# Ledger of designs, part 32: designed miniproteins, single chains, continued (4)

Each design is a single chain, and the fold is of that chain. pLDDT is the mean over its residues in the fold that is shown.

## One batch from the design tools (miniprotein)

Design m13081
Fold by ESMFold2-Fast:
Structure m13081 (fold): chain A 70 residues (1-70)
Amino acid sequence: MRRRVKSVEVLPDGRLAVTGFDGKVTVLTPYKRTPLGEGVEMVLYRDAEGNLAAVAVDDGELSVLFVAPL
């Protein structure tokens, strides 16, 4: 499911910090990486609350594919 977010940042521990438009920050942990093509990987993130995020990484640039609560 698609959710709009204000910003996304990768933390030094490799975790993803997702900031909503209400200013709340959710920290997600990477659990799976899948190659999508030449130089592009999809990284899946989750937290203990059941939130999920998918991010495409292309030459170090991040594109958020989706963020969804479970």
Scores: mean pLDDT 69

Design m13082
Fold by ESMFold2-Fast:
Structure m13082 (fold): chain A 81 residues (1-81)
Amino acid sequence: EKEIIEKLANLSFSQQLEILSKILASSPLPSSKITEYLEKVGEAIENNDRKKLAEIILEFAKASGLSEEEIKEIIEEVEKK
């Protein structure tokens, strides 16, 4: 988990948001839970806090049922762009 947070925190905001978008597209979570995560994302962006955004993205991905391997694959896809 620490390694994934460090990788995510080293990405730009645009790359972090692209990862978030990919997770959102496949997330089985109810709309109320998705709204809670999006509110946290908004706060992190307003504060220019990439580390906080990384933590939120990881929490959201895990809540959406993604494995560490699946999360790493999404990160690698976004890093290649």
Scores: mean pLDDT 81

Design m13083
Fold by ESMFold2-Fast:
Structure m13083 (fold): chain A 58 residues (1-58)
Amino acid sequence: GRRIPVEAYLEFIDMVPPSAAQAALDYAIAQIERDPRLSPEEKAAAIATLRAHVASLT
């Protein structure tokens, strides 16, 4: 399948202070959800990956 830029969002979340990780996650989710190039399945997979990553940090 087409590569979703999940790695770019993961790096973005990792670059912010831990206190901002939830805000960075919310921003990334909003960007993914409004991207018309991604299928609903690709959006769900990307969001699940980002949520799991942030949960591992907190």
Scores: mean pLDDT 76

Design m13084
Fold by ESMFold2-Fast:
Structure m13084 (fold): chain A 67 residues (1-67)
Amino acid sequence: DAKTELLLAAARGDLDTLKELEAQFPEDAAFGYALLGQVEEAQKLLPKVTDPQLRAIIEARIKALEA
């Protein structure tokens, strides 16, 4: 499952896999970038995050990294 592979790549710090899959799963890629401290990449994909709970989690992570 490509979505599961993207989330596992985020857990492993595999930025190459996140970059490869971000077009197919922009919401999950935004979350993965936020987990890895890739604030700029996460912010770039944030407008494509339509799930309000996931968006809130990503925004909270970005704020914590910038604080």
Scores: mean pLDDT 79

Design m13085
Fold by ESMFold2-Fast:
Structure m13085 (fold): chain A 72 residues (1-72)
Amino acid sequence: SKEEEFKKKVLEILKKKGVTEEGLLEIIELQREYGLPPTKEATADAVEVSDEVKEENQKVLEEQKPKMEALL
């Protein structure tokens, strides 16, 4: 499905770039490609997809939290 394919690609972006400004912008562009509105919920769901990615993203998220809040 579009949702599953989107989540898979978001996971690839997060794995490569983490939860950063660049990663968030790529996710927003990906949402546009799949016809999904950019939402904070979609980003939050992607961050919680796996333990390894979750731990890595949590550390990046904590460091980037103020920047992410400004971008969202």
Scores: mean pLDDT 62

Design m13086
Fold by ESMFold2-Fast:
Structure m13086 (fold): chain A 85 residues (1-85)
Amino acid sequence: SDERLLRAAREAAEALARGDQEEAVRALREMARLAPDASPAAIRQATSTVVGGMLLAVGRGIKLSPEVLEALREFTEASQKAIAE
């Protein structure tokens, strides 16, 4: 559901902002799994939330791991597929 995606996005953003990259990867992968069944509006909101978390992380001097970048790619690909319907 949209609510589950938005919750996962908040968890990902909070994990990114605090430097918990293992938790960020888990939440981002859950977002990728939920994206196919989510509305375009929920996907846009989830994307905005995660971008906010990334900007806070970078501003705090946190370097995003290759695993986080891969999980972000997985979510982006799933989101593009869902919106293209």
Scores: mean pLDDT 87

Design m13087
Fold by ESMFold2-Fast:
Structure m13087 (fold): chain A 87 residues (1-87)
Amino acid sequence: AEALREKAEREAELRRRAIELLSHQGDLAHELLSDPEMGPVLLEVNRAISEVGLKNRDKPDEEKIKAIEEVKEELIEEPLREAEKAI
């Protein structure tokens, strides 16, 4: 139980940081050097956000922004939700 929770929290943390980097265009070189797991997570998060953005590109900006924010939230919550089910 503890190990699954720790893993989920770490994964959620990496996804949160990846979203922050993509949103604020932070120092990608520093993040990639500090955490070797960040590269794959950045690619995964970017794909998910880009896919939702493209799917909603013909919708009003408000709906597009909402859809993107919902996927960002889901990416962070998903690993935590999976750990909760395993308890």
Scores: mean pLDDT 73

Design m13088
Fold by ESMFold2-Fast:
Structure m13088 (fold): chain A 95 residues (1-95)
Amino acid sequence: MELSDEEIREEVYILFAKAYKVYLELKGEIPFELVLLAGFLLMKEKKIPASELSLEDLKEKALELKENPPDEELMERLREAIKNGTMSEFLKELL
C-alpha cells in the first residue's frame, strides 16, 4: 500500500482512536500497546486501512496476542515509537 505522509498520519490517528476505545472496553486488561500492535498487524495481514478495522476484529487479535505474545523486540520498538511520536514511521515499516 503506497500512502502519502498525510495518509499515514491519518491512518495512525484512526488506529489510535480505535485501539483506545477497545482498551477502555477491555478495562485495561490488555496493555494499550498490545491493542495498538494488534491493529497494525491486522492492517498488514488483511491489507486494509485503519478505517476498515472493526473493533471486534481488533479485540479478538489483541486477545490472541495476549495468549501468544509477540517478540519483545517488536513490543520495545512500538513503545519507543509511542514515546518518541514516531508511530507513522513504525506503520511505514509494517506496510
Scores: mean pLDDT 78

Design m13089
Fold by ESMFold2-Fast:
Structure m13089 (fold): chain A 92 residues (1-92)
Amino acid sequence: SLGEKVKEAIDTIYEGGEEGRQKSLKLVEEAIKEAEKDPETAKQRYLAIKNAVKKGTEEAVARAEKEDPERAQLVRDYGNEIAKLVEEKAKE
């Protein structure tokens, strides 16, 4: 599902570093394209993507601060980049 793809994308940020970031961006872009295919539910799907990115980033940052504090800032930066992408696409 759309939410599962976004969740998977955020999980790869924590575990995959730079490669995970790139995979996350592609998965989120795919989720956005799927949302656009159904105009009747597009608004709800965009909101779901935004919420999933926000919650996933917060969870990944919390995990990084506990398990690997050195990457906490990188995870936060990756999450912010993805959130910005979703916001820009939602404006179109």
Scores: mean pLDDT 74

Design m13090
Fold by ESMFold2-Fast:
Structure m13090 (fold): chain A 87 residues (1-87)
Amino acid sequence: AEEARRRLLEAVERMRESLAPHGVTVEAEVEGDRVTVTVRSPDRTLAELAGREIAEVARELGGEVVEESVSLDADGHTVVTLVIRLP
């Protein structure tokens, strides 16, 4: 449980660092066995690719994506939200 969470948060941090120059923000919120990851991007393709990568990392760690949503914020940025359940 703790190791899976740590690995997922490390992957989120690496993605945040790599995508920051492209105006992408990546946030993670931990609540028990759930991690909610929110990706905001002016580029829909980058937001969706980031979400897909996070979902794959979660799956490799034995986790499950229990909810996924894509929306637009007031600034027209694409927002991808993933709710991940870890073992």
Scores: mean pLDDT 85

Design m13091
Fold by ESMFold2-Fast:
Structure m13091 (fold): chain A 94 residues (1-94)
Amino acid sequence: SMEEIQELIEEMEKLVEEMEKETDEKKRRELALRFVELFTEISRLINEEKGIHISDEKAEELKKKLTEELLSLSPKQQLSWLRGMVQLARKELE
C-alpha cells in the first residue's frame, strides 16, 4: 500500500502539470475533479495504514467538500491549492 500511495501522489503531480498547461475551462474542471478523487483515495489509504477505517460515505463527503472549495477559487488560486495538497500528501509519507 505504501507503493500504491506513492504512485497516486505521482499521478496527482502529473495532474497539476496538466492543469498548469490547460486553458479550457471544462477540461480544467475534469482535471480538478480527478485530483480531488486521488487525494481522497490517498487520505483513505493513509488512514487505513494507521488502523482507521474511512467509510465510503465519509470519503464521498470529503470529496464533495474539497470539490466545492476548489471550484470556488480562481484558476491561479486553484493551482496554488493543488500544489499545497501534493505537499501535504508527501509530508504524510515522511
Scores: mean pLDDT 82

Design m13092
Fold by ESMFold2-Fast:
Structure m13092 (fold): chain A 60 residues (1-60)
Amino acid sequence: MIEIDPEASELEQLVAALRAVDAYIKGEISKEEFERLLEKLSPSVRAFAEVVLDIIKNGK
């Protein structure tokens, strides 16, 4: 039986990270709010969000 933990799954954390990136790009949240949201995520998910943001900002 899978443990029911109040902690979000890695997939749910990834979805939250993508939502934060989208909101930041749209100007719905400030850079400080974005950073605060990322701090609540696991280090691996945080790194993923940083890479996604960098690709969107610097990519074609």
Scores: mean pLDDT 71

Design m13093
Fold by ESMFold2-Fast:
Structure m13093 (fold): chain A 70 residues (1-70)
Amino acid sequence: SLQQQKELIQLVDKVAKEYNVPQDLVDRLKSAIENQDWDEFTRLLSAMAETLPPEAAREVFEEYRKIENS
């Protein structure tokens, strides 16, 4: 849904600002959300999570699952 896409973009922006995620990865994540390319999005989300502290990675996946189930 449009609401889920908006919430996922907000999640990506929040994480990117807090953990200095590379802008190229952020842009690719947003493009995947806008294009509803969920295979690419989950691949890129996993790549982003690998750059984060383990606790932050866990929180990102928990927030993602919450959005996916709404």
Scores: mean pLDDT 83

Design m13094
Fold by ESMFold2-Fast:
Structure m13094 (fold): chain A 69 residues (1-69)
Amino acid sequence: TREDAEQAAQGLGQRLNEIGALARQETGVDITASGRAVGDDTVQITIRQGDETVTTQASAASALKGLAA
């Protein structure tokens, strides 16, 4: 559902941002990440490192499975 996709996007974004913060503390490189629901079952993940931006899409179900395990 749309609500599940939004929950997955927020959870993935938060988890990736936490990993990015640890990487910044260890290497000094600025890494940030955010997630957004772009449909009922699809999430879009944006990762930014300095001036570089990478965008990836994933299903909400796959994202939730990754967060749970």
Scores: mean pLDDT 75

Design m13095
Fold by ESMFold2-Fast:
Structure m13095 (fold): chain A 63 residues (1-63)
Amino acid sequence: MSREEIIERLQEAGLSREQAEHLIDALRKDPTRTMREVAIHELQRAGLSREEAEEIVEAALAL
């Protein structure tokens, strides 16, 4: 999954482009379990399932 595909999926969930880019950059700068769980929780609040949120987080870390 490309960076642009992750941004598009996050925008479909209701995040702005700036919010999506910030989330990806934050995860890549701090790939700790705590930051991953914070990101998963934030994505679930946006309406994604835990499985979808985990997929996006892992894809962002694989960039």
Scores: mean pLDDT 82

Design m13096
Fold by ESMFold2-Fast:
Structure m13096 (fold): chain A 89 residues (1-89)
Amino acid sequence: MEFEKLKKEAENLLKEFESLADEYIQRRVAEHKDDPEALAEIEKERENFKKRIEHYKSMIEDAKTIEDLKSIINELKRDIEGLKRLLAQ
């Protein structure tokens, strides 16, 4: 069924986003390990990623239509592409 297929795609993309966000934060921590002020800002970034991930989990759970899931998938793809660009620098 189209809905179940898209829901699985959204869940897989969310896992990729979470993995990339964790990689980004780990690299930032490693680069600034001796800078307490930078580490405090990185912890705010980590908390923002946690909120974004929880928001996506809620959106996927609450999705009732194919259009809802397509919207979530498009948003996740944009966020993933953004993180990939940051990690490539």
Scores: mean pLDDT 88

Design m13097
Fold by ESMFold2-Fast:
Structure m13097 (fold): chain A 54 residues (1-54)
Amino acid sequence: MATIAAERYAREIALRKVLEGKEVEVPNPSIADRARKLGEEYAKKLKEILEKLE
């Protein structure tokens, strides 16, 4: 399982979505689902942190 690759993409998805409002395309479909789901979880946590810094 490409867990490391999925986590790397998940972090990029979360950062770009929360900070830039952009979607990140994952080239491998098998990893895409995992990365997107994990990225959504990371995005939620990052958004909560940013809201507390306001």
Scores: mean pLDDT 72

Design m13098
Fold by ESMFold2-Fast:
Structure m13098 (fold): chain A 68 residues (1-68)
Amino acid sequence: SAAEEDELLKRIAMELARKIWDLYHNEKKTKEEIRKEAEKFLESVKDQLSPEQYARLKELIDQLVEAA
């Protein structure tokens, strides 16, 4: 259902945001290192995502890293 798809996407997006926040603020990683780690995480959950969801989350990584 759409609600189940929304919850999965929301959970993964929140985990990505927390990881990016931690790497930037606590670990003091560069934007390149943060993007690499975030993309590595996204690849680890790729099998749980549709191609469209994967593309949206990859775009979210770019937006969050650039905003950091």
Scores: mean pLDDT 80

Design m13099
Fold by ESMFold2-Fast:
Structure m13099 (fold): chain A 106 residues (1-106)
Amino acid sequence: SSELKKLVEELEKATDPEKKLELAKKLKELIKKSTDLDAEEALELADKLLEVLDKETDPEVRKALAEAILEVALKLLKVATDKSKLLEAIGRILDAIGRLLAIERE
């Protein structure tokens, strides 16, 4: 959706942790409620959010981003129609779970 793309772009440009947290939480909610997210859009969204997560040091923002990535990965599993896309989705889910577990242990 166009709103998801705008929020991701705003998140990539954000430097304030409070603003990043707000955007990450809003992204998670929009992703969770999305019914029109296709497999390619979900993969692109997951990749962008993983890049943001890798650069993030704030624990609350990292947790919110990891939760958003997990929601994207779960949507991707539902919309993937071939085994290559399914394997990519499994990879994204494992990455998201790994990030959540790392945050929980900090």
Scores: mean pLDDT 79

Design m13100
Fold by ESMFold2-Fast:
Structure m13100 (fold): chain A 84 residues (1-84)
Amino acid sequence: SLDLRLIALALRIIGLEIELELNKDKIDPETLARIKELLARAEELVRRALKLPESEEEEKARLLAEAEALIDEARALFKEALAE
């Protein structure tokens, strides 16, 4: 279900934003800004997917896949920042 996928991605963005805020003192400002930019872009893609009509199922799936890739990149950067 695209609706369940959209909800799951939105929750992943919120969860990572919370983790980022709790750990901001452990992350250098440049890396912090980059992670925030990736999450903002992912949020915009999820928002665009939400606004598309039912007939645009393929485009919705494409936008959600792109959002997921950005979330995965943000999480990888966050994990790397906390490792050092």
Scores: mean pLDDT 88

Design m13101
Fold by ESMFold2-Fast:
Structure m13101 (fold): chain A 67 residues (1-67)
Amino acid sequence: SAQVDKLIEEIKETVDKLVEEGKSLQQIGQEMSDKLNAAAEKVSPADNRKIGQFVAKLYKEVKEKYA
């Protein structure tokens, strides 16, 4: 859905900015968690699962860059 796509894009942009600013993995993980929790209040459980899968994949990619 457009709402899911927009939220995924906002999370991606936020993470990219935090990485560019040299923020820690802990700070990036917290921001991602906060955005997921906010999304859970507004989207269906099925859409929240899709967002969660994207966030998990993105966080794995960020961890790989920091390793």
Scores: mean pLDDT 82

Design m13102
Fold by ESMFold2-Fast:
Structure m13102 (fold): chain A 111 residues (1-111)
Amino acid sequence: MEELRKEEQELLERIKPLARKWQQGLATDEELEELLELHERLIEIYEKRNDKLLVAQTLTGRGLILERLGRLEEAIRQYQRAAELYKELGDEEGAQESQRRADRLQDILRQ
């Protein structure tokens, strides 16, 4: 548990500057790929801790980055999994928003 907390803190410090660049529209595709890898490691830590809320939130963030990179099928999977977790948590608004994002991208791929 202590080692996971240290790894989480190190990951969050690496994520902070990349997340700021993304929010400012300044992130390169390479920096967005790095952000996806860091988020995947955070998801593993949050899953081991059974923190479904942080997993759902991180999956939603990954979906937005994948959408920006044009990796729509992968983005759909992130949003669908986030919707399932929000539903398990009783967050109907979070579940509905994540599902709407997935449905919108699925409609784009069907056209």
Scores: mean pLDDT 88

Design m13103
Fold by ESMFold2-Fast:
Structure m13103 (fold): chain A 71 residues (1-71)
Amino acid sequence: SLEELREQVRRLKAIVDRLEKLGIITPEEAQKIRELVDEAEKAIENGDFDRSRKLIEKAREVLKKAVEKAL
């Protein structure tokens, strides 16, 4: 649903902020994820829910790889 997509965007922003502040991910990695999340939010505003879901998935993959590098 639209509410679920907006909640996913909100949670991703919160997670990225937290992980950057904790030094788990780099500022460069945080910026890359934020760019994808911002594009997803714009896609939601434009009614392109398919594009939004794909961008959220890409953001999740970038986040996962960044966290794995912090091993």
Scores: mean pLDDT 87

Design m13104
Fold by ESMFold2-Fast:
Structure m13104 (fold): chain A 77 residues (1-77)
Amino acid sequence: VVPHQPIPESLRKQVLEKLTEIQERVEDPGLQIAIAVLISLVRREMSKDELLAWLEDMAKREPSIRADLQAVIDLLR
């Protein structure tokens, strides 16, 4: 059963940690800013569905970090 609810606090913290690690790894300033925006949105209590959609969209736009983003997506599943 999958109730319609926001991301649990513990999972949100794990996602934020992984996104911060990805941001530190990338050298492109534009990509660093994009990841920083995503981190800010996650901190503002984004829903699981919204976060998954955002991560999938970013993975399509940024192949260089797709594997890292897929790890975050897998964590949310």
Scores: mean pLDDT 75

Design m13105
Fold by ESMFold2-Fast:
Structure m13105 (fold): chain A 60 residues (1-60)
Amino acid sequence: SPLEAAIAQLEADVERLRKELEEFEKTYDKDNPFDQVVLNLLRIALETGELLLEKLREKL
């Protein structure tokens, strides 16, 4: 199913993004305002991906 394939791909992308966020949180420069912006954008992207996954799974 194209929907099942899309869900599987998005699950992989969300997991990758989660790991990238965790790694960035360990190494980001808290005194750099740009790093704070990047951190916030990664958090928003992860939350958005998780919400989209929930909505797509409801359509199965």
Scores: mean pLDDT 86

Design m13106
Fold by ESMFold2-Fast:
Structure m13106 (fold): chain A 64 residues (1-64)
Amino acid sequence: MAEDYYNLGLQAEKDKNEYTLDAYLLALKLDPSHAEALAQAQKLAEHFGVSVEWLMKQPVSPLP
């Protein structure tokens, strides 16, 4: 589950999909110890001018 969302985020990032951050955040919700997902989410959150902690509190679009 968490690895699937992390890999989905990696693929989405290469394709520049808008849900890339959502995929990394969902990976973190399923596995909070996933250091790579946290690092990627942090980089994207900085790019969007928001914090990862704030994003973790927001509803995420339904993912498979």
Scores: mean pLDDT 72

Design m13107
Fold by ESMFold2-Fast:
Structure m13107 (fold): chain A 75 residues (1-75)
Amino acid sequence: MRERVRQALITLLEGEALIAEKRGDYETAEKLRQLKQRVEEEGLSVDETIELARQLGLDESVITALRQIQRVYER
């Protein structure tokens, strides 16, 4: 994966985790941080990250933001 794409995924997932935590949704924040860790350690593609986010039941707004990264960097 290109470093710019990896950093975009990490930045998005960290930002969404902080937003979830601030609204008291600690379960969603933990899921987002776990996904971020997998992107950092396993080098997940944007497509793999979107699929895992769907499996984790993350909000549609997060899925949409991940798809926007895919459109910009993988199309």
Scores: mean pLDDT 81

Design m13108
Fold by ESMFold2-Fast:
Structure m13108 (fold): chain A 75 residues (1-75)
Amino acid sequence: MRELALEAARRTGLPEEEAEEVVKEVEKMIKEKVDLAAFYQKEFGLNPETAEALASVKSLPLRALALAGLRKLAA
């Protein structure tokens, strides 16, 4: 699962080092039970519907893809 998450993050065009940091951050958020919908709304300005849709995703690779993509758009 972690390898798939790294691949997903890299597919957004992030360098390998940044992709690794994204995966580690997602793993930390899952472990600490962070409210992902609130996080996406606060940090990236997503509307509630989009934030809830992204937060409902259970798989680590798709969560890594979402966070990496949002960071690319915000940069």
Scores: mean pLDDT 76

Design m13109
Fold by ESMFold2-Fast:
Structure m13109 (fold): chain A 75 residues (1-75)
Amino acid sequence: MEEVKKLIEEARKAIAAGDLAKAQALADELERRGATEAAAQLRVDILIAQGDLEGAIALALEAARRAGLEIPPLP
């Protein structure tokens, strides 16, 4: 758990610094450690930083579904 928190913090710092390659590597490490939800959330943040809003929305919806959340239909 503590190691996962450290990886998340490092990834957030990398995103803030514009080092998206490092952030992607840290997200992959989180997924390898079984922190799939944290990795997915970081990938959404990376896509937003890249300007890929469609990809960010798609990943956010998948993460919500994986967490057992249900999104009501949009009007």
Scores: mean pLDDT 75

Design m13110
Fold by ESMFold2-Fast:
Structure m13110 (fold): chain A 102 residues (1-102)
Amino acid sequence: MSDEELIKKALELFQQGNKASSAGDYEKAAKYYEEAIKLLEKVDKNSTLLGETYLSLGSVYKQLGDNEKAAEYYLRAAEIFEKSGDLKSAEEARKLAEEAKK
């Protein structure tokens, strides 16, 4: 599969995850986001979409009551945003990670 095909499929999975999350199906949302991350990590480990997908996965685990996983995924999102030069999104993700640990 080409890098462009992997990104397109990852974007579709990210959108399916967003739809599942909006419907309150957090377990299904987590599976879609995890599959999207698996594809994106093969192509661009510092993409904005990868950072946003980790951020969404963190929010889903917070809704499931898994605050430790939520914090871990928020911190991964922060690292990706920082490496991509999105320092504002990185700071917001770090704040979410700290709030999830409380």
Scores: mean pLDDT 86

Design m13111
Fold by ESMFold2-Fast:
Structure m13111 (fold): chain A 64 residues (1-64)
Amino acid sequence: MTPSQILLKIVNELIKRMDELGKTLTPDDLQRLTDVLQEALAQGLSNEEMEKLLRQTADELLSE
């Protein structure tokens, strides 16, 4: 799975979870996820670590 595919997967899961809570994904939310992905790529993290960080960020966005 490419980094872009991981991001798309997490974004789609987050949109579904937000919809269940009556929330909408904002441009700022998407920017935060893309920033986390860019930092992970810059650090040379594995696809598994990138997915973990993106999932943690998605959980934080749901809690806000």
Scores: mean pLDDT 82

Design m13112
Fold by ESMFold2-Fast:
Structure m13112 (fold): chain A 107 residues (1-107)
Amino acid sequence: MTLSFEEARKRVAATGLDVLAGRLTKADVDEVLSRLQAFVDEAIKQKIDSEEELKGSGPYIAAVAGYLVRNAKEKAVKFFKKYTKKAKDAGLSLLAGFFDTYIKLSK
């Protein structure tokens, strides 16, 4: 099923809330990664690269990224490297910078 950007954004924000509430475990990694991937793919497709367009979901996306680094560091770093490149190729400097930051913090 193809999600709109808004649907993908709301789903990632809800996932970030679950991270902050401590509801997710290592068993949820592949589902969480799938949700983040769908959000980023749609953001790149729609060329979404501003905090205004994220409608306050930034902290929840950060929570999801942190969860992935803590629970599946190798998968998370591989994902962030791939999507940093995709975001740069699309001219999306905010998304590229966000993922590059999590690569550096994973050291």
Scores: mean pLDDT 78

Design m13113
Fold by ESMFold2-Fast:
Structure m13113 (fold): chain A 61 residues (1-61)
Amino acid sequence: TKTFVVEFNGERVTITLSEEGIKVESKNAELAKRLEEGGNALLKAKGVDAVEKLLEAATVE
């Protein structure tokens, strides 16, 4: 399990990548849902390593 903090449109988002897939937490529930759906779709299409690299590149902390 790895946790990443990223920023989208000024909102801080916590993304957790685990064996169960991607979980997204944010005070903006709609953004969290969209990122979680998109992240899991990307995980299925590109695989764990590619998604992990993208999250590391997007991480602000």
Scores: mean pLDDT 78

Design m13114
Fold by ESMFold2-Fast:
Structure m13114 (fold): chain A 57 residues (1-57)
Amino acid sequence: LAPKAPLLSARLVLLGLVDQERAEEIEQYLLKNPQATVQQLSEATGIPIETLLRALE
């Protein structure tokens, strides 16, 4: 995934799309699965794909 995990989780919190706990969950998941797709991340965290794509812009 691009951007890298710390930037993605920080942007999701900044945009008000997720809380801090979900952001940490995303960061932990991407640390273990650096090649994970947006769909896999969505399935693992329960965050909608559309929400993740907004943060990746």
Scores: mean pLDDT 72

Design m13115
Fold by ESMFold2-Fast:
Structure m13115 (fold): chain A 102 residues (1-102)
Amino acid sequence: SMADLLRAIALALRAIGLLYDAETSEDHRAVAEEALRLAEEVRRLAEEADLPEEVREEILEIVDRAIEEARRLMAEGRYREAALVAARGALEAAMLLLRHLP
């Protein structure tokens, strides 16, 4: 739907902004927490959106790997790396959503 397409565009733009913030912000923890929330939001859209099953599975694998790795890095206090991993995963997943949404 157009609503899902616009949601995917908004999520991709937010991911790009968080990639910039991960490089430029001194509050690496806040950026990592926001990037993780964004990745979880992309995951929800992938579950709800009208997608071929194989595409949904690919998107969920990408975002779940990013969430798991980002949480591991955050547990180690590696917040900049966590932010980059979560934001990159969210962007990759959102771009796949954009390619396959009707």
Scores: mean pLDDT 89

Design m13116
Fold by ESMFold2-Fast:
Structure m13116 (fold): chain A 89 residues (1-89)
Amino acid sequence: SKNDQLTELFRQLVEMIDRLASREEIQKILQQILDILKEIKNVTKEGAELMSIVAAKMMYIEGSREIDKLIEKNELKSSDFIKIVQRML
């Protein structure tokens, strides 16, 4: 599914950040994530949790906190995550 692809891309992004991949490599994966988010209505809780980890690892602490609040409220609309990913690019 598109959500399974999204979850896998976030897992890849976590690994890439941990091995200090270039900004250009990270941005390429973020663009693929953004493209998938535009095709789906909702993100899974697992996908949202991984995105929060990615934001924190990228030092985007405000983004991680915003995602955590969306998870707590069960407000997993892709449109909210699109805005966060756009700020990470």
Scores: mean pLDDT 87

